# Designs tried in a protein design run: designed miniproteins, single chains. Part 97

Each design is a single chain, and the fold is of that chain. pLDDT is the mean over its residues in the fold that is shown.

## One batch from the design tools (miniprotein)

Design m3362
Fold by ESMFold2-Fast:
Structure m3362 (fold): chain A 91 residues (1-91)
Amino acid sequence: MTIMQQLSGIFDTNGNGTITPSEMVVIQQGFRHFDRNGNGVISGSEFRQVLSSIGINVSDSQVQRIINSGDTNGNGVIDFPEFVNMIRNNI
């Protein structure tokens, strides 16, 4: 099971393989909690802290690969739409 599949499974509270509106609220709250600057993006360091806080241990290289896979605009950070797409693609 991939790290993103583990993360997506945490947000899929119904276990039905789809993101419901209520699950989107949970994802949005998680994103906002770790967006410490309120700038609408999560850095690699913040993303690593999120994964660690939910029991997913990752290396810096694994975090960088995950960010690169979701970073469609090449800025080295994850915005909310990219974060949602990463979760949806791994349910």
Scores: mean pLDDT 66

Design m3363
Fold by ESMFold2-Fast:
Structure m3363 (fold): chain A 92 residues (1-92)
Amino acid sequence: SMEELEEIFDEIEALLRRLLQDPSLSEEQKLEVEEIEGLIAIAYAIAKITKDPEFGLRQFKKLLEQLLKLDLPEEYKKEIEKIIDKINELLE
């Protein structure tokens, strides 16, 4: 549903804000996170306009999988994996 998409979007945005505020991340890592954040926001906007929450969830999953390829601290990777698991449950 669109409400479930909004809940996942809010959780992702909270995680990305924490990553961007983490002093242990390099400026290069933060730039990559900012690029993914922009793409998440675009996917959410498209899903809302088209009323297609499944499109939004599929795009979020793809972008979170891309985020996992970055050399991020393990605690963030585990949180990202949990969000991906939630998305997979919603796409069943």
Scores: mean pLDDT 88

Design m3364
Fold by ESMFold2-Fast:
Structure m3364 (fold): chain A 98 residues (1-98)
Amino acid sequence: SMEAEKYYEKGLEYYEKGNYILAMKYFLKAIELDPKYADAYVNLAKIYYDLGRYDVAVYFLKEGMKRNGAKSAEEFISKLKREESKEAARKLAKIGKL
């Protein structure tokens, strides 16, 4: 919906500013208005990954993939595998086994 997209865009603005609390609030509001908003789930996964909450990140990434967010999820996983340490790569491999 147009309203869900508006809240998603606000979430991206706060994410870019490093305000993860407000970013999460707006991404969750986008999901509340449109539960099929796959990109909001993927961006929640990014935030929880940045916070070191890998199990929560895995949960949201899986939920995004179920809602046609597979491409966004694959792009995020590929970027992290390319840029991250062997430990981060091991945790990302756990996501791919879901």
Scores: mean pLDDT 76

Design m3365
Fold by ESMFold2-Fast:
Order: C-alpha cells, then sequence, then structure tokens
Structure m3365 (fold): chain A 54 residues (1-54)
C-alpha cells in the first residue's frame, strides 16, 4: 500500500507533518506527490467524519 509510509508518519508525528510535506511538494512543483498526499489526507479526514456519522 503506497499510503503505508504516510500512515506511519501521521501515527508517529501527526497529520501536521504530512500537511507540511504536501506544502513542500507543492512549492517544488511536485504535483504528483502533492496530489497523493492530498488524497491520503482526504481519506483520513473522510474516515474520521464517517466514523463519527456511523
Amino acid sequence: DKYSKYDKLVKEKGIQALKDKMKEALAQGNIDEADEIQGYIDVYEGKLLESSLS
């Protein structure tokens, strides 16, 4: 799973570390990496919202 490295980072350092990584990718023009990280954040936040609504 390509998200395993992001999941580990978030678990150990929090979601802010991943958001910072995404900002850095955007600043460097690494759209693919930024899009991948944004996708992970959307799924992560979506799971939290879905869990609270379930």
Scores: mean pLDDT 75

Design m3366
Fold by ESMFold2-Fast:
Formats: sequence, C-alpha cells, structure tokens
Structure m3366 (fold): chain A 87 residues (1-87)
Amino acid sequence: MKVKEKIDEMAARIEELRAAGKTRDQIVAELEAFMEKHVAEEKDEKERRILTLAGDTMILLIRNGASVEEARKAALETVEFEEKRLN
C-alpha cells in the first residue's frame, strides 16, 4: 500500500538525517516538505487523508523527541485505524 511505503520512506529519511548530524528542527522541516509534496501528488481523497494523518502523527512524535521506531509504529497504527474506519 502506497501510504505504508511513504511512512517507511520517512523513517529511512529520519535515520539518514540523524546520521548526517541534522538537528530535530531541520529533520522536522524536511519531513514537512516531504509530506507537502506527496500529499499534493496524491489524487485519491481517501489515500490523501490517510497519508496526511499518518504523516502528521510521525512528524509530531519526531518533533517531541520520540525514536524513529516509535514514530513509525504510531504512524502505521494510524494507517490501520483509518483504513478500518473508511472500509
């Protein structure tokens, strides 16, 4: 599923940025730019909504100092919850 793939891409990007010595604020800014691009490119309203909610969850947790795995887990749980609700 496209949204889960994008969440995994965000997790990989966070690890790359942390390894490169980027600050939390710089990482959050890059994640926000990533989300703006992919949300704008998504034509399906349901997929766009799920991507927005999961991405916002991940960015919020990273902003608050969570680990990449904690943020990824919460984002994937958001995807599963919203998919169940919309189907």
Scores: mean pLDDT 83

Design m3367
Fold by ESMFold2-Fast:
Structure m3367 (fold): chain A 100 residues (1-100)
Amino acid sequence: KVPSLDEILATLEEKLKTLSPAEAFTLALIFGHETLEYAIKHLSDEELIEAVRRFLELLSKHLSREQVEAIARSMLALVKRHRPDVYEAVAAVVEELLAA
């Protein structure tokens, strides 16, 4: 009934391959927001950090650097607001992925 993170990311990846760049960016932003809201409410600190890492790694394969940075910034704002205790750890993952 509840798909795993692997299943969610696989579904997103297949959709990103078929969409225009603008549609892919919009879908990724919505999916990132919804996934992060779920993660903030239900996941441990370690699981939340890992979910953000895996999501941004997937986006980096299909979106431009600027689009990934915009989505990452939006996600970091939500983490800072709702889970300030893990903000620094999530920010470090974002910086690492964007530097690669």
Scores: mean pLDDT 78

Design m3368
Fold by ESMFold2-Fast:
Structure m3368 (fold): chain A 72 residues (1-72)
Amino acid sequence: MEEKVEKLVQEAKELSRELARAIGRNDADKVHELLEKLNKIMEEAKKLGDEAYQKVRKAFNEAFEEELDRML
């Protein structure tokens, strides 16, 4: 269980950074693609339980804010 959660956390962080950069470039097609991937990751995390879902969501949000701050 924990190993699967950690994998989803890492995938969410990487996806979050790619999404922030795609938004910065105004790449609508890439943003759409990345949001679809995010939805799949979040659905998978939800199936693992509420704690897993919250952990993955928090990791995504933190990485996203960090990448946005870096672009300023």
Scores: mean pLDDT 82

Design m3369
Fold by ESMFold2-Fast:
Structure m3369 (fold): chain A 90 residues (1-90)
Amino acid sequence: MEELREELKKTLEQAIKYAKEGKDDEAVSLVQKATDLAIELADRGEVEYVREAIKMLVEIGKLIKNPQAAATVIGNVLLLIGRELEVELR
């Protein structure tokens, strides 16, 4: 689990860097990876990382200039919100 948490942190930090640099395609690729990592952590009982990922993806989305890339980030945010809601309905 420690390796998965560290991968999520590194992926989110790198996605923000790429988004700030205007590397929208690279940022989106890392957003997709971070979403998968956050869901994997939630499936293993660590749903707190879904909330952190949602916050970070929203900030990344504000930096994305390409509309298609921004739409992909929004889709990933909605997927994570769905996972957080599933936990509250347990």
Scores: mean pLDDT 81

Design m3370
Fold by ESMFold2-Fast:
Structure m3370 (fold): chain A 89 residues (1-89)
Amino acid sequence: GAGESGGALHGIIVSLAEGGKAEIKQEGNTIILEITGSEAVKEAVLKGLKGVEEEGEAEVTQEGNTITVKLKTEETFEAVKPAVDKYKK
């Protein structure tokens, strides 16, 4: 559900930011992950985000090392907002 999807995305953001493996940005309900880690980190993030996308909670797109997550529900956005607010520029 939205809470589980938001929790998963929250965990991804925390892990990436604290590991120094991505820069986190936000534009409205869109979260932008600029991956600075290895290809393996990028693949792991994409695999994790596929679960969120399959639940209908987000739309995920990739352009090179940039992963864009467009949140579709207010509940998922509210669940992830604390991590985004803490780590975004």
Scores: mean pLDDT 79

Design m3371
Fold by ESMFold2-Fast:
Structure m3371 (fold): chain A 67 residues (1-67)
Amino acid sequence: MEEEERERKALEEAVKALKKQIDSMINYAKTNKDENKLKLVEEAKEILDKDPSPEGIYRAELLLSRA
């Protein structure tokens, strides 16, 4: 059914959107010289790159919430 194709596209779109937000957060942390925030945001990006799944998104968002 159409749902599997829509779920895959929705996941792909969510991953891309989160990566764009992460890039913005990295730039913000660099301009503010916030090394702790930068480290957490970069770690979230690596998690998402290795595991672009709902679980990977969840783990990345947890790190971003701690940043």
Scores: mean pLDDT 79

Design m3372
Fold by ESMFold2-Fast:
Structure m3372 (fold): chain A 85 residues (1-85)
Amino acid sequence: MELSEELQKKLQELEEELKKEYEPYKKRAEEKGEVEKVAKEIAKKAAERVEKILKEFGMPQEVIDLYRRAIEEGDKEAADALTAL
């Protein structure tokens, strides 16, 4: 079950967008000691965008749910999860 080249490209574009959009929030969270809280908020937004892309590529709902849960529940690894997208 390898992702298609087009799907991988879309996920890479999403990764770059998320990095640019959330980089200021990540830095501010580190300064305030709110890393876990901000990571959860970022993970939720990332999960929503990933679900949209996977749905556009006709991925089964079960696969979409797995990706969404991995991102949303990755509070400890939220930054790594966003990078893995």
Scores: mean pLDDT 66

Design m3373
Fold by ESMFold2-Fast:
Structure m3373 (fold): chain A 64 residues (1-64)
Amino acid sequence: DPLLEEIARELVKAVPELSLEEARERVLNGLASGPVAQAAGLHDLSKVSPRAAELLRELLARRA
């Protein structure tokens, strides 16, 4: 999924301690969460990487 890979890359840029694999797993776990946890995760992500949060909103909208 091109959006998932882009979100993972943006997350790694903001949090260099994360590997691309760890970043992908965090995004996938977030997508498997309920709506409240997804909203909280989006808010937290927007503080770490506004671009990753924007791309995650796009991905969530496509899966709605």
Scores: mean pLDDT 75

Design m3374
Fold by ESMFold2-Fast:
Structure m3374 (fold): chain A 93 residues (1-93)
Amino acid sequence: EIEEAAKALVKALRDLAKKAEKLGYPSLAKAFRLQAEAIEKALEEGDLDRLRSIARDVAATLPQIAETYPELKEEADAATEAAKRLVDVIDKR
């Protein structure tokens, strides 16, 4: 379900932001929080095109973040998989 997949991605991005902030990357944490807020807004507005676009961007960029910041790998990998799932469930409908 799209709502369930979107909520899972929001949670994963917030977990990633919290970890980034604790590790001393506040700008990176802010970026992840803004992405989570954008997903919530797109979901509230029923804007599936925007929701898909944000999820695709997250799935494309987070593997590079995991490589650059190995300490964030676990949370970045989880958010990447959540983003891929969201794209997949949107594309099947």
Scores: mean pLDDT 86

Design m3375
Fold by ESMFold2-Fast:
Structure m3375 (fold): chain A 95 residues (1-95)
Amino acid sequence: SPLEEMVRRIREEAEKILKETREKFGDSTFGRRLTLLQVIQVMRDELEKYLPDLPLERLNEIVYAAADAMFNGSSLEEGIENGIRVVEEQLRELL
């Protein structure tokens, strides 16, 4: 489904970002923050790409909900997975 393809692309790009950020900054607070911000941007870009007619207000609601879930993770990996899950759940309500 288009949803499954988008979630797969977000996960693949998030894994790449996480690897690159850890290589450059290790487990630093800066590296953690940069990883989360870059993954949030990927989620926004993929949502715009797959749902171009999605209202900006709704896109922002989904992205902010995902970001909140990501910041509540016990690790970067958990945070990223929490964010992806929120995006998937929100889009299931739209599709």
Scores: mean pLDDT 84

Design m3376
Fold by ESMFold2-Fast:
Structure m3376 (fold): chain A 99 residues (1-99)
Amino acid sequence: SSLRQQTQDELGKAIDSLQRGIDGDKASSGGEFNTSMNRAVQLMNQDKSLSDLGKELEKTSRDMNSDVKYGYENPSVADSKFGAAKGKAEAQLAAVKAA
């Protein structure tokens, strides 16, 4: 569906923003990550067939947002925390693609 493709696109943007953070652009990565994750959740919640994955994404996005926030507050572990959030986002993208 178009909602599935749009969800994949937004998750891809979230993953790309975290990679930019790891690569040294931490200021731009946080804002785009949060925006793209929120859009992905909203898109999935609009499709009844994706609602269970949307609930999983919402829970996972809260965990990832906590990792990203902790990374910003603690620069010595930022790359590790952004990497952990990226891994979770990549797993969620794989689940959406498999649905």
Scores: mean pLDDT 78

Design m3377
Fold by ESMFold2-Fast:
Structure m3377 (fold): chain A 71 residues (1-71)
Amino acid sequence: DEEAKKLKAEADKLIAEATEYAKRGDFEQALRLAGEANKLYLKAASLISDTKEAVKLLLDGTRKASEALYT
């Protein structure tokens, strides 16, 4: 639980950074950071025993990563 929360927080931080780079027009860096965030969301989801909660976290995370790239 605590590890999953920490990983989600780190992934959310990377999404914020990716969004900042995308706004600057640095889409290569934005893509790299979104990719790292996606890996952390996957790891966080893998630590959640409730399958529905794990799927919800993963879908929310991947949506945020995609949105960062289009910002």
Scores: mean pLDDT 80

Design m3378
Fold by ESMFold2-Fast:
Structure m3378 (fold): chain A 88 residues (1-88)
Amino acid sequence: EEPVLPEEKIDEAFESWKAARDATREALERRYQGVDFEKEIKKYEAELKKNPDNLDVWEDLIDAYYMLGEEEKAREVFREYLNRLAKK
């Protein structure tokens, strides 16, 4: 069975992650300038269906949702990411 982290721990971890991303938002905007995040999300979702243990792709998917301002989707993906990471 896959490990499941408590919602409180996931929320705290996501808020900490988001605060760090917000603090580096200017650098992220420079790094991802011109990136089509809607296209990247579809690409990352397809890759994760084939290889769900690819933690780098999970991180990229979280970043893509964050950059689009889809906070709730970013949080959902972050929850899955943490559960995968905890099993490693």
Scores: mean pLDDT 76

Design m3379
Fold by ESMFold2-Fast:
Structure m3379 (fold): chain A 62 residues (1-62)
Amino acid sequence: MATFEAEAQALADLLGISVEDARKALDEARKLASQMKGGEDTELQGKINKSFTDAQKKAEEK
């Protein structure tokens, strides 16, 4: 949707990556955020936070 494209463009500018990479990073961030709302498991929370930071670093490495 248009709002998703606008967010992807902003993220691409922020991270200095392509809009395509920004769309993937934003989609992954949304998935992780949704899983955090599904329930509060301390173990799962730790894994989600780590995966989120890893995804952010991967996007920025480009």
Scores: mean pLDDT 66

Design m3380
Fold by ESMFold2-Fast:
Structure m3380 (fold): chain A 74 residues (1-74)
Amino acid sequence: DKKELEEIEEFIKKKLLEYLALPDKSAFVTTPEDIELEEKYLELTKSWSEEELEEHEIRILKEIGIEVEPRVEP
């Protein structure tokens, strides 16, 4: 569902910001809940093309202040 994808997007943004803010990246802990959300994200996006997945990732990164160029140009 679109709502489930949006909730996962917000969770991913939060986790990325937490990871980037850590001075020691080895201190980052993944929980079983993080794994479940990753599996759910993969299930929701399994019908997407590689290009759609990359655009989605770039959009999320841009929304949290990270500018990334598309790696696949048409």
Scores: mean pLDDT 70

Design m3381
Fold by ESMFold2-Fast:
Structure m3381 (fold): chain A 90 residues (1-90)
Amino acid sequence: MKEEEEKKEEEVLEKLIKEAKTDPQALLDRLESELTSEAGRASAREFVEFLKNSTVEEVKKIIELAKKLLAEGVPSEEIKKKIEELKKEL
């Protein structure tokens, strides 16, 4: 089960990155339609810009770090900080 979930997540990430590079506006419009807050819409724009300028490998590293920290019981705020630090190194 875990291996199938990891493979599906990788395929989803690859598709999102491809969409962000091919048609970032269409991806942004889709994400904004699901988000009702101004903070959510701002986060969606930042996320699309990040995906547009990222590789599958870079996004995968961020997801792997987040999963590892969640498994170790690290608080969400500290996980966010570590992800932001990793983004600056990529």
Scores: mean pLDDT 69

Design m3382
Fold by ESMFold2-Fast:
Structure m3382 (fold): chain A 94 residues (1-94)
Amino acid sequence: MENAERMQKLIEERKEKMTEEEVKEALERIVPAAKRAKEAHERALANPDDPELQAEFEKATRELLELAALAYAAMLAGYKEEAMEALEEAEKLL
């Protein structure tokens, strides 16, 4: 799956190179991205024949998956507690 390959590539490229500021920025964005993805998903489900709403859901999902990949990279870089907390909070919104 294309999204899984994209996530793996981000994890491999960032796991040894993430700064504290990059970790903080990515983790602060993951919860808002999860909320946007949930809201876009609900609208897409309510309007299955609306291509614009389907595209918005795809875009929101892709952004969330990229931020989740950065959170996993942050875990490998030594920020496991911070990354796990952000991922668990995002999961509660989905």
Scores: mean pLDDT 78

Design m3383
Fold by ESMFold2-Fast:
Structure m3383 (fold): chain A 100 residues (1-100)
Amino acid sequence: SITNLIHRLELDIAKKKKGVVTKIVNLLKFIKENGDEEVFTTALGLELFSIVKNKRFVYDDVPDELKAALAVFNGKITVEEADKWLENGEDINEKIKALK
């Protein structure tokens, strides 16, 4: 189920697991095509739904992995660039603000 996918994603983000950006982007694409607000009962699920519907976060302080994945989802950067930012401990907010 999508709830189980979101729960696993929360754990992967907390563990800073490799490939998390790709997983978030793929889930955002799935939600865009198949997702409904009623199936998203977690904080992360509501954030992902808000990104797809409104192009914004519900909370101002979300994981950097989610911020980087949104930039990839919107076609502004590649997954490889997002992964490099996270691996280098870059300020993701400042990197995203520099994107037009």
Scores: mean pLDDT 74

Design m3384
Fold by ESMFold2-Fast:
Order: C-alpha cells, then structure tokens, then sequence
Structure m3384 (fold): chain A 55 residues (1-55)
C-alpha cells in the first residue's frame, strides 16, 4: 500500500515535469510553465497530505 502510493506520487511528479518542460522548451511559454509547475506542486502536496505521507 505505502509502496504503491509512493509510485503513484513519483509517476505524477514525472508527468508534471514532462508537461512543464514541454511548455517551457517546446512552446517557449515560461509563464505558463511556472504557473503549471505551481499548480502541479500543490496537487502533489495535497495528495501526499491526504495519504498521510507528509508526516
């Protein structure tokens, strides 16, 4: 259960990084990339807290 939860979080972080990098390096939209990075980080933080992994 814990190991599966950690893998889900890692996968979400990887997907978020890929999307942010695509906006920044492929589309050249640095502002959208920073905004998406903040949004994804908040989603991940909320998921970690919900799963009790932030303790």
Amino acid sequence: TLEEALKIIENKKQEANDQVNKLKYVYGDTEAAEKLKEQKQKEIDELIEKLGLGK
Scores: mean pLDDT 78

Design m3385
Fold by ESMFold2-Fast:
Structure m3385 (fold): chain A 50 residues (1-50)
Amino acid sequence: SKVEEARKQLEDSTRLSDELLSLSKTTIGRSIARRFRQGSEDAARREIEE
């Protein structure tokens, strides 16, 4: 479905930024990366509802 494809694209692009954040190896860095993933999920959901 379009939803699954959009989500996969978002996950692929956010995976790269996740790697940069994980290089900090700090609790703060991990928290930010986690928020980024949650934000991507919200963006994908919004596209479904649009």
Scores: mean pLDDT 66

Design m3386
Fold by ESMFold2-Fast:
Structure m3386 (fold): chain A 78 residues (1-78)
Amino acid sequence: SLAAEWEAARAEVDALVDSLPEDRQRALAEASHGLTPEEARALAVQVLDDFIATLPPDQAAAARAALDRALELQDRIS
């Protein structure tokens, strides 16, 4: 189902977020306070894009694909 595909893609993104340095995770949470869900999503995507750019090419490609898939599935569900 679409929900199961979203849950799988979200798990990949959650693993990527867990890979962020602790200070970066805290800064993202603080900056997201008071934002709308749409604004918070845009901020999270920007932070993750910046992080993905620091990864080795193979890991960056896989992480980018996982993030893009999660965003696509989220848009299809909403």
Scores: mean pLDDT 78

Design m3387
Fold by ESMFold2-Fast:
Structure m3387 (fold): chain A 70 residues (1-70)
Amino acid sequence: MLEEARRLLARALLTGEGGIVVSPEMEAALEAVARELEPLVEELRARLGDSTDRALVEEAARELAEAALA
């Protein structure tokens, strides 16, 4: 269940939309995963520096999110 929650969270962080979870247990898991993924987003910014290429930023974000899902 946590792996599925991570996938949903990673997509939400990358797109800014994400899906809505109905079960309270799953919602709690998503909140916990969101906090864990925050450092990865910060690493993304540090890694890219001053890059403004949207495609590059999105690809790097996916790479870091994929690491969090592993």
Scores: mean pLDDT 56

Design m3388
Fold by ESMFold2-Fast:
Structure m3388 (fold): chain A 86 residues (1-86)
Amino acid sequence: SSVLEQLGAVLKALGDVVLGGDDAQLRAVREQARQLREQAKDDPRLYSAAEALIGLVDALLAERRGDRAEELFRKVQEMQNRIESS
């Protein structure tokens, strides 16, 4: 029962973070899911659920990394344009 309670808590934390949380909060949810996976080693369903949560958080972090890279690239381009215009 405590492992199921932990799964519910991780799912709620992920839901709270997905729409407005920062990268540090996503990494915290990933660590909770990793700990849940270790505790669920004797339950294939809970283990698979924890692995799916880790994969989802990794995908969200990769998406955010892409968005941040595009923003940084745009800022570099704006700086280069200012130098060329001076």
Scores: mean pLDDT 73

Design m3389
Fold by ESMFold2-Fast:
Structure m3389 (fold): chain A 59 residues (1-59)
Amino acid sequence: GYDELDSPETLDEKETIEVLKELGYSDEEIQEMLEGMTPEMKKKLQQAMYTLLKLKEKL
């Protein structure tokens, strides 16, 4: 919904795909995963990928 109180720390779908590619997932695998996810699952994935990206910045 458009009244989503999403953290500004949540990656968008495009950014999430980019992080997953860095983890070694192919475009096809990423697309299949995202198609199988509910909006809630996608949001959690985006949050997790943002956290991972932040950790990567410190490594």
Scores: mean pLDDT 72

Design m3390
Fold by ESMFold2-Fast:
Structure m3390 (fold): chain A 80 residues (1-80)
Amino acid sequence: SLEDIELRIQIYLIAAGGLLIVAERLAAKGLDDQAKKELAEANRILNEVQKMIEENPQISKKTVDKVEELIKRADALQAK
C-alpha cells in the first residue's frame, strides 16, 4: 500500500539521517576519509529513496520535502 511504501521510505530516511550526522561529526574531527565513506552510504540510500518516489508519484509532499532536505545536507557536506 501507499502507507507501507511511505513507512519504508521513513525508515530509510532515519538511516540516511543518522549516517549524515556521523559523517558531519567525522568531518568536524578531520577524519575526512571516514566521513566520505559514511556520506557515500547516505547518498546510496537517498538515491534508492528518490527512485521509490519516482515510481510512486502519490508519495506525500511532507515525505518528498524530507528527502530534499537530506539531499541538500549531503550536497553541502560534499562541497569542498
Scores: mean pLDDT 87

Design m3391
Fold by ESMFold2-Fast:
Structure m3391 (fold): chain A 98 residues (1-98)
Amino acid sequence: ASPEEQLDALEAHLQEQEAKGKGRAMDWLLLGVLYYEQGLYEKALKMLEKAEKILKEQEKEGKGNATVWEALGEFYKKLGLYEKAEEFFKRAKEVREK
């Protein structure tokens, strides 16, 4: 299988895990990084948006993850999306401070 086909198979697997309530924001973030390394930037952004949604749902349940918010911020900074990166760094700080 091509690298893209392998990443698409991983995306399908992560969607199945999410449907079972086992979704992990870090897994979606890492898939986004892998799509970016293959030059698949639109798919990369969709994966990062999925990671953000999972983190926001975790916050509604009182389950913050500052490390993943920081990792999203660093990656958006690498993408040149500085405004979103600042938002994610602020969320990471908020989660740590409660």
Scores: mean pLDDT 83

Design m3392
Fold by ESMFold2-Fast:
Structure m3392 (fold): chain A 99 residues (1-99)
Amino acid sequence: MSHVRKGAQLLTGGVIRAIGYLLEGNDAEAIRSIRDGADRAVEEVKKTGNKELTDAMTRLTEAVVRRFEALVRGDEEEVRRATEEARKAQEEFDKVAKK
């Protein structure tokens, strides 16, 4: 069973829940939902025992959460920075996950 795949599913679930809360005007629960999904994704990947995979997932989830929080605040400059950080973190994660 792939803990990496499960981690990605948990992060995606957090994003979907966060969008739902944003549509309701509940910014606090939206941010909480994405952070919860990120934490669960990292915890699942830790079960692989692979530190490089865990570190890559941590960087990816941190970038995704930062970008979402910046979007909620309307901080366009932070959104641009966090988007580039997330893109690089995703590339690193994909390289590590293929090993």
Scores: mean pLDDT 83

Design m3393
Fold by ESMFold2-Fast:
Structure m3393 (fold): chain A 62 residues (1-62)
Amino acid sequence: SKLLEAAEAIKEITGASKTAAYVVAQMVRDGKYEEALKALLALGASERQAKEAIKRAKEILS
């Protein structure tokens, strides 16, 4: 599943839990990029990590 692959990439880049990464992957799938960024920052990811994770998830889900 591309969604599971995107979630794994988010987890690896940000250190978010598998569950949190999956929720963020769904936000990216749904085009909710600002919500995804805010969620990753709230989970303790740096702005750089959050942006890299969203970019990678977008590439996987496109």
Scores: mean pLDDT 90

Design m3394
Fold by ESMFold2-Fast:
Structure m3394 (fold): chain A 94 residues (1-94)
Amino acid sequence: SIEEVYEKLEKILKEAALAALEAGKEDALRQIESIGQEAKKLYDDYLKGKISEKEFKEKALELAERVFEIMKENNIPISDSMEKLYKEIKEEAE
């Protein structure tokens, strides 16, 4: 399910980036794209055996929470799809 957690995080990041773009929030978009790069590095570190499954899940949840915070601070709507994906990541991490 690490692959599933990563796929869900990627979907959150893609939906968030699109929402930021549609809202004309360039700084929010750049922050979300930066988190996307952190997510890719996190997954690469996991594949290289540098972090545990538990640490990956905990860090993935942290990244999803940071995306949601950026969206809330910028008054960008969070979709029901994104909230569902977040809950699924949280259940895996907790």
Scores: mean pLDDT 90

Design m3395
Fold by ESMFold2-Fast:
Order: structure tokens, then sequence, then C-alpha cells
Structure m3395 (fold): chain A 86 residues (1-86)
């Protein structure tokens, strides 16, 4: 589990560098920090970071292109986690 979360954090950071929208990149970076907090067992930090992600996603809902970038990046990160667990 810890290894899968660390792979997810690394993949999310790599995807954050590829997205065009700064807000999409920020969501992905916060997601990576949340995955690292979970891997470390820091549930309080993970909960705070998830709340920040939720707030940013609510603002991004007005920009469908930024939302699409976040969804594509999360899907790419999820594929890397699945490959690492295989």
Amino acid sequence: MEEALRVAAEALREEAAKVKHPAAAEVLRLGAEGAEALAAGDLEAAARLQAEVDALLARLAADPEAVAEVLAAVAAAARRVEEAEA
C-alpha cells in the first residue's frame, strides 16, 4: 500500500508538469502531497490536502478544459499504479 501511494504521488507530479492549466497542475500537486501523507500515515495532513483539492475542483468546474486535463492526468497516474502492482 505505501509503495502504491508513493508511485501515485510520483505519477501525479509528472502529470502536473504536462498540463497546460495552472489550476489543473495545482490540483495534481496537492493530490501528490495527499498520497504522500497517506503513505506516511498522516491522516490529518491527508484530510486537509483533500479538502484543498475539493475546493480547487469546485472552482475548476466552470472550466471544462481544465477539468478534462485533471481527469486525463489522474487516469494516467492510476495506470502507472496498476502497472507497479502487477
Scores: mean pLDDT 81

Design m3396
Fold by ESMFold2-Fast:
Structure m3396 (fold): chain A 57 residues (1-57)
Amino acid sequence: ASEVLELGRLIAEIKREHFKKHGRLPDDEELAKMLEERLGRPVDLEALERQGVAIVT
């Protein structure tokens, strides 16, 4: 799969884990931090959304 599809799947996984643990979806700031921890690099959610990664605002 392309990087865009892989990132979309990772974001969906993070959202599911956060909901299971906290009973709510992460906000954009929480999502960016969790994704940054998983990838080991800074993340720009707006840039990812422009590239077609599925991010719900």
Scores: mean pLDDT 74

